# Designed miniproteins, single chains, continued (4): the designs that were tried, part 94

Each design is a single chain, and the fold is of that chain. pLDDT is the mean over its residues in the fold that is shown.

## One batch from the design tools (miniprotein)

Design m15465
Fold by ESMFold2-Fast:
Structure m15465 (fold): chain A 66 residues (1-66)
Amino acid sequence: EELKKVREFALKLQERILEKQGAEAPIRELSDEEAEELLRALEENRDAETGDGEHTRLAQEVLAEL
Protein backbone atom coordinates (compact mmCIF):
# COMPACT_ATOMS: atom_id res chain seq x y z
CA GLU A 1 0.00 0.00 0.00
CA GLU A 2 1.61 3.22 -1.27
CA LEU A 3 0.15 5.50 1.41
CA LYS A 4 1.21 3.13 4.20
CA LYS A 5 4.82 3.05 2.95
CA VAL A 6 5.00 6.86 2.65
CA ARG A 7 3.48 7.33 6.12
CA GLU A 8 5.79 4.76 7.73
CA PHE A 9 8.81 6.38 6.06
CA ALA A 10 7.78 9.87 7.21
CA LEU A 11 7.24 8.71 10.80
CA LYS A 12 10.59 6.89 11.01
CA LEU A 13 12.44 9.80 9.40
CA GLN A 14 10.84 12.29 11.82
CA GLU A 15 11.82 10.02 14.74
CA ARG A 16 15.48 10.04 13.60
CA ILE A 17 15.40 13.83 13.20
CA LEU A 18 13.87 14.30 16.67
CA GLU A 19 16.61 12.11 18.21
CA LYS A 20 19.05 14.83 17.10
CA GLN A 21 16.84 17.76 18.20
CA GLY A 22 18.95 18.41 21.32
CA ALA A 23 22.28 17.79 19.59
CA GLU A 24 25.07 20.35 19.02
CA ALA A 25 23.98 20.62 15.37
CA PRO A 26 20.21 19.94 15.40
CA ILE A 27 18.61 18.82 12.16
CA ARG A 28 15.62 20.81 10.87
CA GLU A 29 12.32 18.93 10.96
CA LEU A 30 10.77 18.10 7.58
CA SER A 31 7.12 18.55 6.60
CA ASP A 32 5.16 15.55 5.33
CA GLU A 33 5.48 16.91 1.79
CA GLU A 34 9.27 17.27 2.14
CA ALA A 35 9.53 13.69 3.46
CA GLU A 36 7.47 12.39 0.50
CA GLU A 37 9.70 14.29 -1.97
CA LEU A 38 12.84 12.89 -0.31
CA LEU A 39 11.46 9.33 -0.50
CA ARG A 40 10.49 9.81 -4.17
CA ALA A 41 13.91 11.23 -5.04
CA LEU A 42 15.64 8.27 -3.38
CA GLU A 43 13.38 5.75 -5.17
CA GLU A 44 14.10 7.48 -8.51
CA ASN A 45 17.88 7.69 -7.83
CA ARG A 46 17.90 11.48 -8.16
CA ASP A 47 18.86 14.38 -5.92
CA ALA A 48 16.07 15.57 -3.65
CA GLU A 49 14.78 19.13 -4.10
CA THR A 50 14.38 19.38 -0.31
CA GLY A 51 16.53 18.83 2.75
CA ASP A 52 20.32 18.77 3.03
CA GLY A 53 22.94 15.99 2.99
CA GLU A 54 22.12 14.97 6.57
CA HIS A 55 18.40 14.66 5.76
CA THR A 56 19.30 12.49 2.76
CA ARG A 57 21.60 10.28 4.87
CA LEU A 58 18.90 9.71 7.51
CA ALA A 59 16.30 9.06 4.81
CA GLN A 60 18.57 6.43 3.21
CA GLU A 61 18.95 4.71 6.61
CA VAL A 62 15.16 4.74 7.15
CA LEU A 63 14.48 3.42 3.62
CA ALA A 64 16.93 0.55 4.27
CA GLU A 65 14.87 -0.39 7.39
CA LEU A 66 11.62 -0.63 5.37
Scores: mean pLDDT 71

Design m15466
Fold by ESMFold2-Fast:
Structure m15466 (fold): chain A 95 residues (1-95)
Amino acid sequence: SIRQEIVEQFTLAVLEASIAFYKEMIKRLPEKAKEYYRELGEEYERLGDLYEEQGNLEKALEAYEKALEAYEKAGDEEGIERTKEKIERLKKELE
């Protein structure tokens, strides 16, 4: 529905704003970069989940790969393992 599309667009915009915020904070506060990379990973993972829910598997994969990169920089082993599993599953579905 049109209302659902508006809600999805608003959710996307909020996630993109959060991602931009954490990218900027990583640059400004390098002493907190590990914590901000974890938050960045979580926001990209949510973005991937949203795209997967919409059936946009290519965009979901792209977002999960960005989440993985952020979690690796954060040293978040749980986030790394979870996002690797999501990436492998989606790559298999896209074959």
Scores: mean pLDDT 87

Design m15467
Fold by ESMFold2-Fast:
Structure m15467 (fold): chain A 68 residues (1-68)
Amino acid sequence: MTVREAVRLGVQSRAGVPISEIVSEEEFERAIEEAARELGIDPDADAESLPSSRLGELTQRVLERLGI
């Protein structure tokens, strides 16, 4: 599982509703790319290569960018 896939699942889990009903796919992908860039994380790397705390931090940053 990539970091991107894990973050999408984490954001979906915390939102409690389908993300597609809140934001466009383009906005979601942009939020992931920008948050990952800010934290120095490669979104296409294996999620298992990251500490769970780093994945949680990235998920939180994406939520903040989406206003969730």
Scores: mean pLDDT 80

Design m15468
Fold by ESMFold2-Fast:
Structure m15468 (fold): chain A 71 residues (1-71)
Amino acid sequence: TEELRARLEEEVEKAAEAARAGDYEKAIEHLRRAKELLRELAAAGGLPEEVAERAIALIEGHIEKLEELKK
């Protein structure tokens, strides 16, 4: 669970760094990995499934915004 949390934090930070650098494609890839890690963390009992679903929805919104900026 802690290893999944650490990887999630790492992917979120890498996404933020890529976005700040204007590399939106890289930022989107890191956010997609973060979504999968949230699903794994919920499956492992690391957080409530409802909380993970809400966080995933927010990340999906960020991905959509980054896709728009990329166009």
Scores: mean pLDDT 83

Design m15469
Fold by ESMFold2-Fast:
Structure m15469 (fold): chain A 80 residues (1-80)
Amino acid sequence: SKEEILEVFRRLIDGIAALRPEDRDVLEMYRRYLENIKDEEEAFKVARAILDFLRQAYKDDPEVVALIDEAEKELKKIEE
């Protein structure tokens, strides 16, 4: 569901912001963008694209990459 996608992103953003508080505002913009998508299938596609983008942005930050890996795993469970 869209609510489950948003919950995964809420946990991811809170996790990254705990390690990198300077990035919270930018990460919250991605969550707000995702919240405004009405179609659930489109929300899944956009969520995956955001995770791919974040993985590239944080590629040299293994602690953040681990959080992204967990979010991707949870997103795949929701999509099933």
Scores: mean pLDDT 83

Design m15470
Fold by ESMFold2-Fast:
Formats: sequence, structure tokens, C-alpha cells
Structure m15470 (fold): chain A 114 residues (1-114)
Amino acid sequence: DEKLKKAEELLKKGNEALREKKYEEAIKYYEKAIELAPNSLIAAQAYLNLGEAYIKLEKYEEAIEYYEKALELGKNDKDLQLRALQNLAKAYEKLKKYEEAEEVRKKALELKLK
């Protein structure tokens, strides 16, 4: 699939920009990857890393939305789900939503025990 291959290349470019702390550039690459492959594990990974970029920009509410999308698409990937839940809890904690953070940490623990 030509679109999946291009989405994977865009995900890789986004990851390179994220490592270089070029957060807005990383966001653009992840958005393009999601547009090409919206219902894929590539999109799930792009949403996870998009959330991380928004955390670095201190846009915690947007980060939460993207981590939730990563969980929805990444249901077949236990490691991705664990990373998304852990990062979601940290984002809630940044917003001082401690009850939501604790509930998400409980979900991560339950997933680890399966």
C-alpha cells in the first residue's frame, strides 16, 4: 500500500523532528501521516507522538485528546496502550486533574497484569 509506506516515512520524519525539539514541525509530519493512514497502527503511533509534542509545547488538553485517539487505534498493541496510558496520566497531572490521573494509572496497572 503506497499510502501506508508514505505515512510510515512521514512518521519517521516526525520522530526525527521530535528528537531535534522541532515540535511544530513534528506535529505537521504526524498530521500528514494520520491523513494518509487514519485507521492504522501508524496513525496510532503518530497520535502517541503527537501527544508528546503537545506536552512539550505545554498544550496538555490537546495532548490528552491525542493520547485517547492513540488508545482507540492501538488496541492491538499492548506496549503502545501502556505508553499512551502512562503519558495520559502525566498530562492529567499537569492539569492538576489528580483523580483522572489515578484512574488512568489503574487502567495501566490492570493492562500490565494481563
Scores: mean pLDDT 89

Design m15471
Fold by ESMFold2-Fast:
Structure m15471 (fold): chain A 75 residues (1-75)
Amino acid sequence: STEEAIERLRELAREAEKYGDYTGALQLDSLAKMAESLSLEAVIKALRSQARRAEALGDYRLAERLREAARELEA
């Protein structure tokens, strides 16, 4: 459900902070807030799009965190 997706995104954001990925944590928190008004499918699509952008900009940690979030939400 979308509620479970939001909770999972927040958990992943806290985990990203714990491992020093502050940018990843901020992006995950932002997506959790947006997810309150989005369908689960739209959230997953947004995460994948942002992951591709992060990778293109050389932010591999952010890209990895965003892909991890997308995979978790599909489970």
Scores: mean pLDDT 78

Design m15472
Fold by ESMFold2-Fast:
Structure m15472 (fold): chain A 97 residues (1-97)
Amino acid sequence: GVSEFVEKLLERARELIEKAEELIEKAKEALEKGDLETAKKLLNEAEIELGVAALLIGVAIWFAKKFGDEESLKRAEELAERLAELLEELRELKEKL
């Protein structure tokens, strides 16, 4: 049903956020070593992953609100908060390039 569809969207968004977190950590290591080219590549890859996650979260919020799925809405809002924090960290790291 719709709840299963929303759950799959949120699970995929979570996986993309976790992948972006790993890419950001690797980018920090590259920056500490002075490897600006590797850091830039990893941060760009993280930005793409977070962009896709944002789209999936947006779709999940729309369906959750339309069908009154408060549990999925709460999960989507929690993922959106994690996404916002990672986007801010990404912005700060890019300023060091």
Scores: mean pLDDT 90

Design m15474
Fold by ESMFold2-Fast:
Structure m15474 (fold): chain A 58 residues (1-58)
Amino acid sequence: VEALIKALKDESEDVRLAAALALGKIGDERAVEALNKALKDESENVRKAAEIALMRIK
């Protein structure tokens, strides 16, 4: 989980997107704060993935 949370801050949009989707699939509450930050990401795709991930965790 910690490695995926770090990947949400990666320079690559594709890496951040993959991290958000993986965190949603895992469903670990430790990711909630980092995913809430990802809702403000520059990429629309990353923001959407963070929304979906948060719905799965909550």
Scores: mean pLDDT 79

Design m15475
Fold by ESMFold2-Fast:
Structure m15475 (fold): chain A 106 residues (1-106)
Amino acid sequence: MKEIEELIRKAVELAESDPEKAKELFRKAVELALKENKLELDEETKKLLDNLIELAIEAMKAGADKEEIIEILLEAIENLTDVTVLVGAILRLIGMIIDQELKKKK
C-alpha cells in the first residue's frame, strides 16, 4: 500500500505539468493494487478508473485541493470491486471541479 500511495501522490503532483505521466503513474498504482489483491477488472470498471484519473487531472488544473484528490483516488483504489465507491469518487471530483470554476467567476 505505501508504494501505491506514493504513486498516487506523484500522479496528482504531476497532473497539471505532465498529465500523461500522471495517467501512467495512476495506471501503475491500479495494476499494483490488482496484483496484491489478486483481482481482475471488467471493462466497465476500467472505464470508470480512466474517467476517475481524467477528472482528477481536471480538478488539479481547476485548483482543487491536492490532499482531497489524493484521498479520493486512494479510496477508489482500495475499493476497486465496489462500483458505488468508484461512482461516488467520480461525483466528488466533478463537484470539486464545479466549485473551483465557480470561485473563478466570483
Scores: mean pLDDT 82

Design m15476
Fold by ESMFold2-Fast:
Structure m15476 (fold): chain A 66 residues (1-66)
Amino acid sequence: AEELLKKGIEAYEKGDKETARKYFFQAAHEALEAGDVPLALRAASYAFEIMGKTDLAEAARQRAEA
């Protein structure tokens, strides 16, 4: 899951938002299956950020850090 999150960030840095979004959703899904809620929230925050849902991205990031 964390590796998928890193791949998503890498794709986003290269300007490939569609590939980045897919990796972020996959990372969130795998993290939830593993019971890693903080990592799932981090992945979700990046996905929301790409979608322009900045309020949701911020809320998810704050929850992941708690």
Scores: mean pLDDT 77

Design m15477
Fold by ESMFold2-Fast:
Structure m15477 (fold): chain A 66 residues (1-66)
Amino acid sequence: SMEDLIAELTRLVREAEELFKQGKLEEAIELYERALEVAKQLPGAIGLVAEHDIREALERVKEALE
């Protein structure tokens, strides 16, 4: 269901943020990429907004690798 996808997305984003705070950048990237795949399964504006926010978070982590 859409609610199950949103719950999974929320969990993945939360775990990725914690990994990023711990400096585990490669693991954070993996979870954000998984979150992005879940966001792509969400319909309409909610899916587009979630995908945008996750892509921005993923870019922040990738910048930290530089």
Scores: mean pLDDT 85

Design m15479
Fold by ESMFold2-Fast:
Structure m15479 (fold): chain A 61 residues (1-61)
Amino acid sequence: MKEAEELARQAVEAANAGDLETASRYLEEASRLAGRPEEAPKVIELVRLAVERGRPVPLTG
């Protein structure tokens, strides 16, 4: 769980930097380490929504 938490933090930092590809990779690995690989797509979608909310026109719903 600590390794998954560390990867999740790195994913958030990458997403905040605008690197969604790196963020997605870290989130997939974090989900695998947490034993929930099926949750990775949901978490990736939430991260993308958060990044888009930082843009002038967040249209993702």
Scores: mean pLDDT 65

Design m15480
Fold by ESMFold2-Fast:
Structure m15480 (fold): chain A 72 residues (1-72)
Amino acid sequence: SLAQAEELLEQGLKAYKEGKYEEAVKHFSEAASLAEGPLKARALAYEAGALHKLGKDEKAMEKFIEAERLLG
């Protein structure tokens, strides 16, 4: 549900703040799978940020492009 996606975003942000980037990617990815529109774009953008912190730049770019396509 949308509420589950929002909760997963909060869990991802907490993990990100704690430097747990692999955990953050997992939560943001799950949030994106449950969300649509702007919320999905936000989850994908956060996932891209966490992937960049892990040095996974190509995968980060992929998620960022997907987020931008959802926003127009």
Scores: mean pLDDT 89

Design m15481
Fold by ESMFold2-Fast:
Structure m15481 (fold): chain A 91 residues (1-91)
Amino acid sequence: SMEEVIELFRAQSILSEVFVLKKMVENGKATKEQVVEEVRKLAKLAPEELKEEIEELIKQLEAAKTNEEVLEILEKLEELYREYIEKLLEK
C-alpha cells in the first residue's frame, strides 16, 4: 500500500540520518548534546511501536559520559530501525 511505501521511505531516511550521526561522532564533528537534539527530533516522527524503545535510548544518551557510550547507543538505534525495515519488507 501507499502507507507502507511512505513508512519504508521514512524509516530508511531515519536509518541514514543515524548512520551520519554515528560518523560525525566518530570524527569528533558532533557533540552529545547535538546528538540528543537530533534523536529527539527523530523520536517525534517515529512509528508508535518504536517510541518507547527510542525514548529509553534517549535517556541512555543523556546519561552517556563518553563518545564510545554515545556510539553504542546510536548502534542500538540503528539496529532497531534496521529490524523495523526488515519487518516492513517481509509483508
Scores: mean pLDDT 86

Design m15482
Fold by ESMFold2-Fast:
Structure m15482 (fold): chain A 68 residues (1-68)
Amino acid sequence: MKVSFEELKKKFEEFELVSAERKGNIVTAIGKKGNETAVLTIDEKTGEVTLEIYRDGELVEKLKAKLP
């Protein structure tokens, strides 16, 4: 689902940040909330932002936004 960057950011802020890495233009951050894991991916070259939420290892939600 495509959403605003602010909506995606608020969703990710519900999670506790456990790691963040940069590989070239790609930034990946991982958050935890109970049995849920959030994976945030930012492509700084294209401005694409993807948030994937996993529950017990299964993908339950995928959000996409564009950097402002």
Scores: mean pLDDT 83

Design m15484
Fold by ESMFold2-Fast:
Structure m15484 (fold): chain A 107 residues (1-107)
Amino acid sequence: SLLDKVVEKLREIAEVLRSTGSPRAQALADAVEHLAKVFEKRLKEAIENGNTEEAIKILESLKQAVDRIRAEVLADPGVSPETKARIDRLAAEVNEEIDKLIEELKK
């Protein structure tokens, strides 16, 4: 499902961040793992209850959280340019999958 793709990409972001030597990136990896678990549960509950408006709000909040994590990683001097490029790409891919899921929910 599109939700499974979002969750898988979030887990990939966490793994990439966890591979760094930056304490800030390690903390962000934990935050991403928590986001993946909490948002998956909340989103499923909203969809199962037929609350499409709440589901879209949850997805938009997730997109904003991903953008904040992306910005923090890109600003971190302890993260390599290669890792920054990977996180930048993965965050963009997550946002694209979120946008697709929002469009599917509007149908």
Scores: mean pLDDT 85

Design m15485
Fold by ESMFold2-Fast:
Structure m15485 (fold): chain A 74 residues (1-74)
Amino acid sequence: SLEEVRERALALLEGMVTVENDPELQKLLDAFRAAKTEEEFIEVLEQAIDYAEKKGWTLVAELLRRLLEEIRKL
């Protein structure tokens, strides 16, 4: 379900915030928590993927892309 995908994305980002203590990453986490619609969630997820790629977090970006693909199959 969308909620299960959201929970997995949140868990991943919360883990990254704990390790990196990055203000931009915290902002993305807050945006994920605030997203109420599928469209809002997808937009924040795409922003998180872009940010992870810019930071060189290749595996995190790949995991987030897989979550985005799962949403499209719902």
Scores: mean pLDDT 81

Design m15486
Fold by ESMFold2-Fast:
Structure m15486 (fold): chain A 71 residues (1-71)
Amino acid sequence: SLREELLRKIGEILRLIGEILDLERELEELKKNGGDPEKIKEIEEKIKELEKRREELLEEMARLSEELDKL
């Protein structure tokens, strides 16, 4: 159902947010401690990839929410 799909997407978004927060913490520590610029770049790219997936899921949820509101 649309409702079940929406709930699954919410769960996935929460998992992505948790992973992004963990990577942002790692990135802050690396920047604070003068870490390897290549490693900083890799983490920034990974965060960007996860943020893109989060935005895709949010857009999908917005579409599903519109369909639920029409029921």
Scores: mean pLDDT 83

Design m15487
Fold by ESMFold2-Fast:
Parts: sequence; C-alpha cells; structure tokens
Structure m15487 (fold): chain A 98 residues (1-98)
Amino acid sequence: AAALAALAGAALALAAGAAGDARAAAAGAALAAEAAGRAYEAGDPLAALIAAAAGELALEGAVRAAKAAKTAEEAAAGVAGAIAGIGGVVAALLAALR
C-alpha cells in the first residue's frame, strides 16, 4: 500500500511538473514523502526503497514545475514540493539504516 501511494505521488508530480502545474507537483511530492514515512514506520525495507525511488522522481517533477513557474507563488509551491521529496528520500534511507 505505501509503495503504491509513493508511486502514485511520483506520477502526479512528474505529470504536473511536465505541465507546469507547481501546486499539483507539490501535492504529488508530499504524497510520496508521506508514503515513505509510513513505510519507515511499518519497518518494510522493500516498500521504503520503492518510496525512496518515488521520492526522487517526485523531487524531479517539483523542480521542473518550480523552473517553469511564472509567479512567485508557483515557484514557492514547486520549492515546497522539492523539499517534501527530499524529506521522503531521507525517511526511506533512515528506514534502511535501522
């Protein structure tokens, strides 16, 4: 369940990033990060690794959206998405190290 949620978040972030929708990209990145945290709490290392990969893809989508942003608000949303993606990767790495 957590791995599928992370992949869905990553897919949303990438598609939204390609479309220049910074808010949707940020939402996708946040979903991927949340799923990584749940995988960490569950102690599932495979789900955590999949969530880490999804977090990297979500980060890429959020960065693309931030670069395509035409307003400061869109740029801020893209940056927030990128930070969420990084947080997800960190959570998954911590799960692997425990």
Scores: mean pLDDT 70

Design m15488
Fold by ESMFold2-Fast:
Structure m15488 (fold): chain A 100 residues (1-100)
Amino acid sequence: SKLEEAAKKLEAILQGSETILPELIRRYKENRSPLVEEELLRFAALYRTMAEIYEKLGDEEKAKQYRELADQLRSLLPPERVDEAIDREVAEIKKKLGIE
């Protein structure tokens, strides 16, 4: 199925890119850099997307695994700054589209 092919492709990409994740986490804990925070947010979003795909495929074990990975990354980020950053990104998109 297209979902199964998409899952395998994204999983291969994640397996490659995950090699830098421990370094990103370490840097974030040291400096709380907004740039590193944004990169960790992207990884959390990728893991959440994988969880949703596997849930639709009926693979609850993999869906749970990826949900837990996404939650672990999100828990490293300050809720207040994460929410504000998302709101800011949404506002920027709306502004570019000329909508409220």
Scores: mean pLDDT 72

Design m15489
Fold by ESMFold2-Fast:
Structure m15489 (fold): chain A 83 residues (1-83)
Amino acid sequence: MKIVEEVEKMLKEGKSLEEINQFILDYLRENPDDKEAVIDAFVALAVAIDYEFEQRRKKMEELKKKYPNLSDEEIRALVEKEE
């Protein structure tokens, strides 16, 4: 799938989730009637979201080690402030 291959390249190059999301949205805008392109775009978006969740999990673990008495919700707020 062309779009999935491009998303994989962007992830390997260290592109942000925001750049990847914009690429997927632009592809959907150019190919709105292509059912296969729409499906491929959703698959690519899922891959990008999974990668972002893993990166966020690593940040949360580092903050949890620094602040072991904070709740997961408080750690999430700190991640948002440091980004």
Scores: mean pLDDT 73

Design m15490
Fold by ESMFold2-Fast:
Structure m15490 (fold): chain A 84 residues (1-84)
Amino acid sequence: MMEVLREIVREIRELIRLAGDDAPEVLSKYLDVPGPYRLSVARALVRAAERGDPEEVGRVLDTFSLDPRKVLESVKRAIEEARK
């Protein structure tokens, strides 16, 4: 469980390195969250990852009933977009 959250933190940090301030917007496109919440959830996840806080990532995921494994896949897809 905590290992997946730490991997999400690491992958979001890579997304921040590639996309900078656009990281939340790029990530939001791939999150399985209702449209009105996508950008706010993406911003919360990026902020937690910048702080190196996997527990805060877990709290955000729990609040929106998000599967950590699916979120990790979404982050990897966002990284693929940011590399192009």
Scores: mean pLDDT 85

Design m15491
Fold by ESMFold2-Fast:
Structure m15491 (fold): chain A 87 residues (1-87)
Amino acid sequence: GDLEEAKELLEKAEKALKEGDLEKAEEYLEKALELVVKVLKEQGKELEAEILEGMVLLSIGVGEAVGDREWGLRQALKLLKRTIEEI
């Protein structure tokens, strides 16, 4: 299902981060975010979905703005992992 696919994408993102492939890490994190947001909305958790999306995108954007893209992507990964554990 969507959660299992999101988990696999987060594992791929973590591997990409370990390998220094920040472009692939961001791609996998954005795909995982889309799936997690979809699941939250299907559960009636629309506010939680909006907060998650905002926090993930803010983490990525702040990382880029301060010149630490890896940090931003790692924060996004942690946030998505925590959210999946609560679903």
Scores: mean pLDDT 89

Design m15492
Fold by ESMFold2-Fast:
Structure m15492 (fold): chain A 87 residues (1-87)
Amino acid sequence: SAEEHIQRAIEHIERAIEALKKGDYETALKHLREAVDHLQRALAERPDENLEIALKNLQKAIEYVEKGDIETALKYAERALFLARKA
């Protein structure tokens, strides 16, 4: 269900944020990518503006982790978490 995919995405975003704070960027990227997959599946079942914006924020978080800008990546990941929790 869309609700199950949203919950899985939230769990992966939370794990990604913790990994970023610990300096484990490979683990963070794996969790961010899993969260993207789950949000895409949720959106396919049920269009939602908060989830669409959350997905865009996760994609930005991945981009900034890859650039080594962890401070900006954390801000995008936290925005995605806030929006996913509203869905």
Scores: mean pLDDT 92

Design m15493
Fold by ESMFold2-Fast:
Structure m15493 (fold): chain A 66 residues (1-66)
Amino acid sequence: MSELEHARAALAATKAGAGVAGAEGFLAVVTNPKAREAAEEALRAAREGDLEKAIEAMERAVEALE
């Protein structure tokens, strides 16, 4: 899978309520610095239970790779 495909999978997981697992999985493979920063924000938000912030941060990770 490409890095962009991994980011899209993580975004789908975040929207389904599995944002912690999604962000952790993406962080294991990400090399793009902007996408990594956004995914780290998404992980923090997901751990805090803030679904809206987690989705917005993971959308930024996808955008950084497009």
Scores: mean pLDDT 83

Design m15494
Fold by ESMFold2-Fast:
Order: sequence, then structure tokens, then C-alpha cells
Structure m15494 (fold): chain A 57 residues (1-57)
Amino acid sequence: MEEQLRADAEAHRAAADAYEKRIEKYGNLLTPEEIEKLRKQAEEHRARADALVAALG
């Protein structure tokens, strides 16, 4: 259902935002490698959310 895809897209966007907030809040405590991993996770979640939204029309 369309609602299921929208909910999934919102969940992925929320996950991406959470990873970015973690970098913002704790970036000074993280290694550069950890920051890169979190950014990659955020980008992957955003890309998935965008793909789901595109599939909806």
C-alpha cells in the first residue's frame, strides 16, 4: 500500500536525521572514521527514502 511506502520513507528519513544529530551532538567525541561511517549510514537512509518517494509518483 502507498501508506506503507510513505511510512517506510519517513522511517528512513528519521534514521538519517538521527545519524546526523549523533554527529552534531557527539562529533567532538568521535574519530574521523566513526564520523564517516555515520555519514555513510545517513546518506544510505536518505537515498532509500528518496527512492521510495520516487516510486510513489
Scores: mean pLDDT 81

Design m15495
Fold by ESMFold2-Fast:
Structure m15495 (fold): chain A 73 residues (1-73)
Amino acid sequence: SLEELLEKLHELGREAAELVQRGDYESALKKLKEAKKVLEEIRKIAPEELKPSIDKTIEQLDKLIAEVEKKLA
């Protein structure tokens, strides 16, 4: 359900933030990539009028993923 996907997204975001605070960028990256998959699932079931906002959120998440990847390079 949408409610379950939103709850999972919230939990993945919390876990990623905690991992970043601990300097565990590799584990944080895995959680952020999982969050992106959940956002893509939410996008598939979202009303058309909400898809542009979801697309912007995915773009912001992609930028965050790239920044975390730079910490590992």
Scores: mean pLDDT 87

Design m15496
Fold by ESMFold2-Fast:
Structure m15496 (fold): chain A 72 residues (1-72)
Amino acid sequence: SWLLLAGKLPTGPHEEVTAEQLAKELGIPDSEREKLPRLLIEMAEQLKAAGHEDAAVYLDEERGELVLAWTP
């Protein structure tokens, strides 16, 4: 099962990719937005495998959108 962290983003220096930014970068249309949570989680797993153990997907409560965040 996929892990999605509900809560606040890291408060220290970090890198971010929002669901909207990922959709724009990959050319994902609004009709296929259901793919975004899985793609963000897959990116988080790839980052963890590359040594970024803190990589995770968060629900940004202020913006109401999913965000992938990690320390570079």
Scores: mean pLDDT 74

Design m15497
Fold by ESMFold2-Fast:
Structure m15497 (fold): chain A 55 residues (1-55)
Amino acid sequence: MEAARRAREAELAANRARGDVLLQAAKYGTQYGVLSPEKIQELQAEGDRLRAEAA
């Protein structure tokens, strides 16, 4: 019971951390113009998805 719950919590935490990194990359890509608009949208969508799964 505890092991399965801890494994799921670790996976959710990893998804949240990855989502945060992708959203931060999208923000900086927009701010500094170093990424295409298409790539920024991809990063934002993936980041939002991972954060939603971790919520």
Scores: mean pLDDT 76

Design m15498
Fold by ESMFold2-Fast:
Structure m15498 (fold): chain A 75 residues (1-75)
Amino acid sequence: SEKLKKGREQLERMREGIEGLRRAYEAGEISREEFLEAVRVAKGQLEQLKKAYPELSEEIDELEEEIEEFEEEVA
């Protein structure tokens, strides 16, 4: 469906964004505080996406787990 396609597109953009944030942090382009703040915002956005697209909950949970691992590595 069109709705599910939009949800998948949003999830993919968020995944790419998280990967970009990790790379930027590793390259020294952003501070630890900036990285952790961006991660917190992304986690909130994923919670909203999961409510809007329950069919994507497994994929969203997987990305949330990856984000939590990144957050723990940086903290």
Scores: mean pLDDT 82

Design m15499
Fold by ESMFold2-Fast:
Structure m15499 (fold): chain A 86 residues (1-86)
Amino acid sequence: SLLERLSKEEALRLAVALLEADTDGSGTVSIEELRKVLKEYGVFLSDEELAELDKDGDGTIDYKALIEEMYKVHGDERLKKLASLV
């Protein structure tokens, strides 16, 4: 999966990008908004990898669960802390 392909550093950058894209703390972000912030953080995802994040195909993601899954894959405590900020 995408989460297993990302390094710990890339997973952390993705988590920060998700939090930054969610300006009102709704727990959701659009794929278009995420693309803009990912570029700023130097994380490059393919269109296929971005589609993997959008599980229901509606162009938005609930990213708290995504960050929690990245923590389970990578085991980095910073990911756990970032998930708690959502």
Scores: mean pLDDT 75

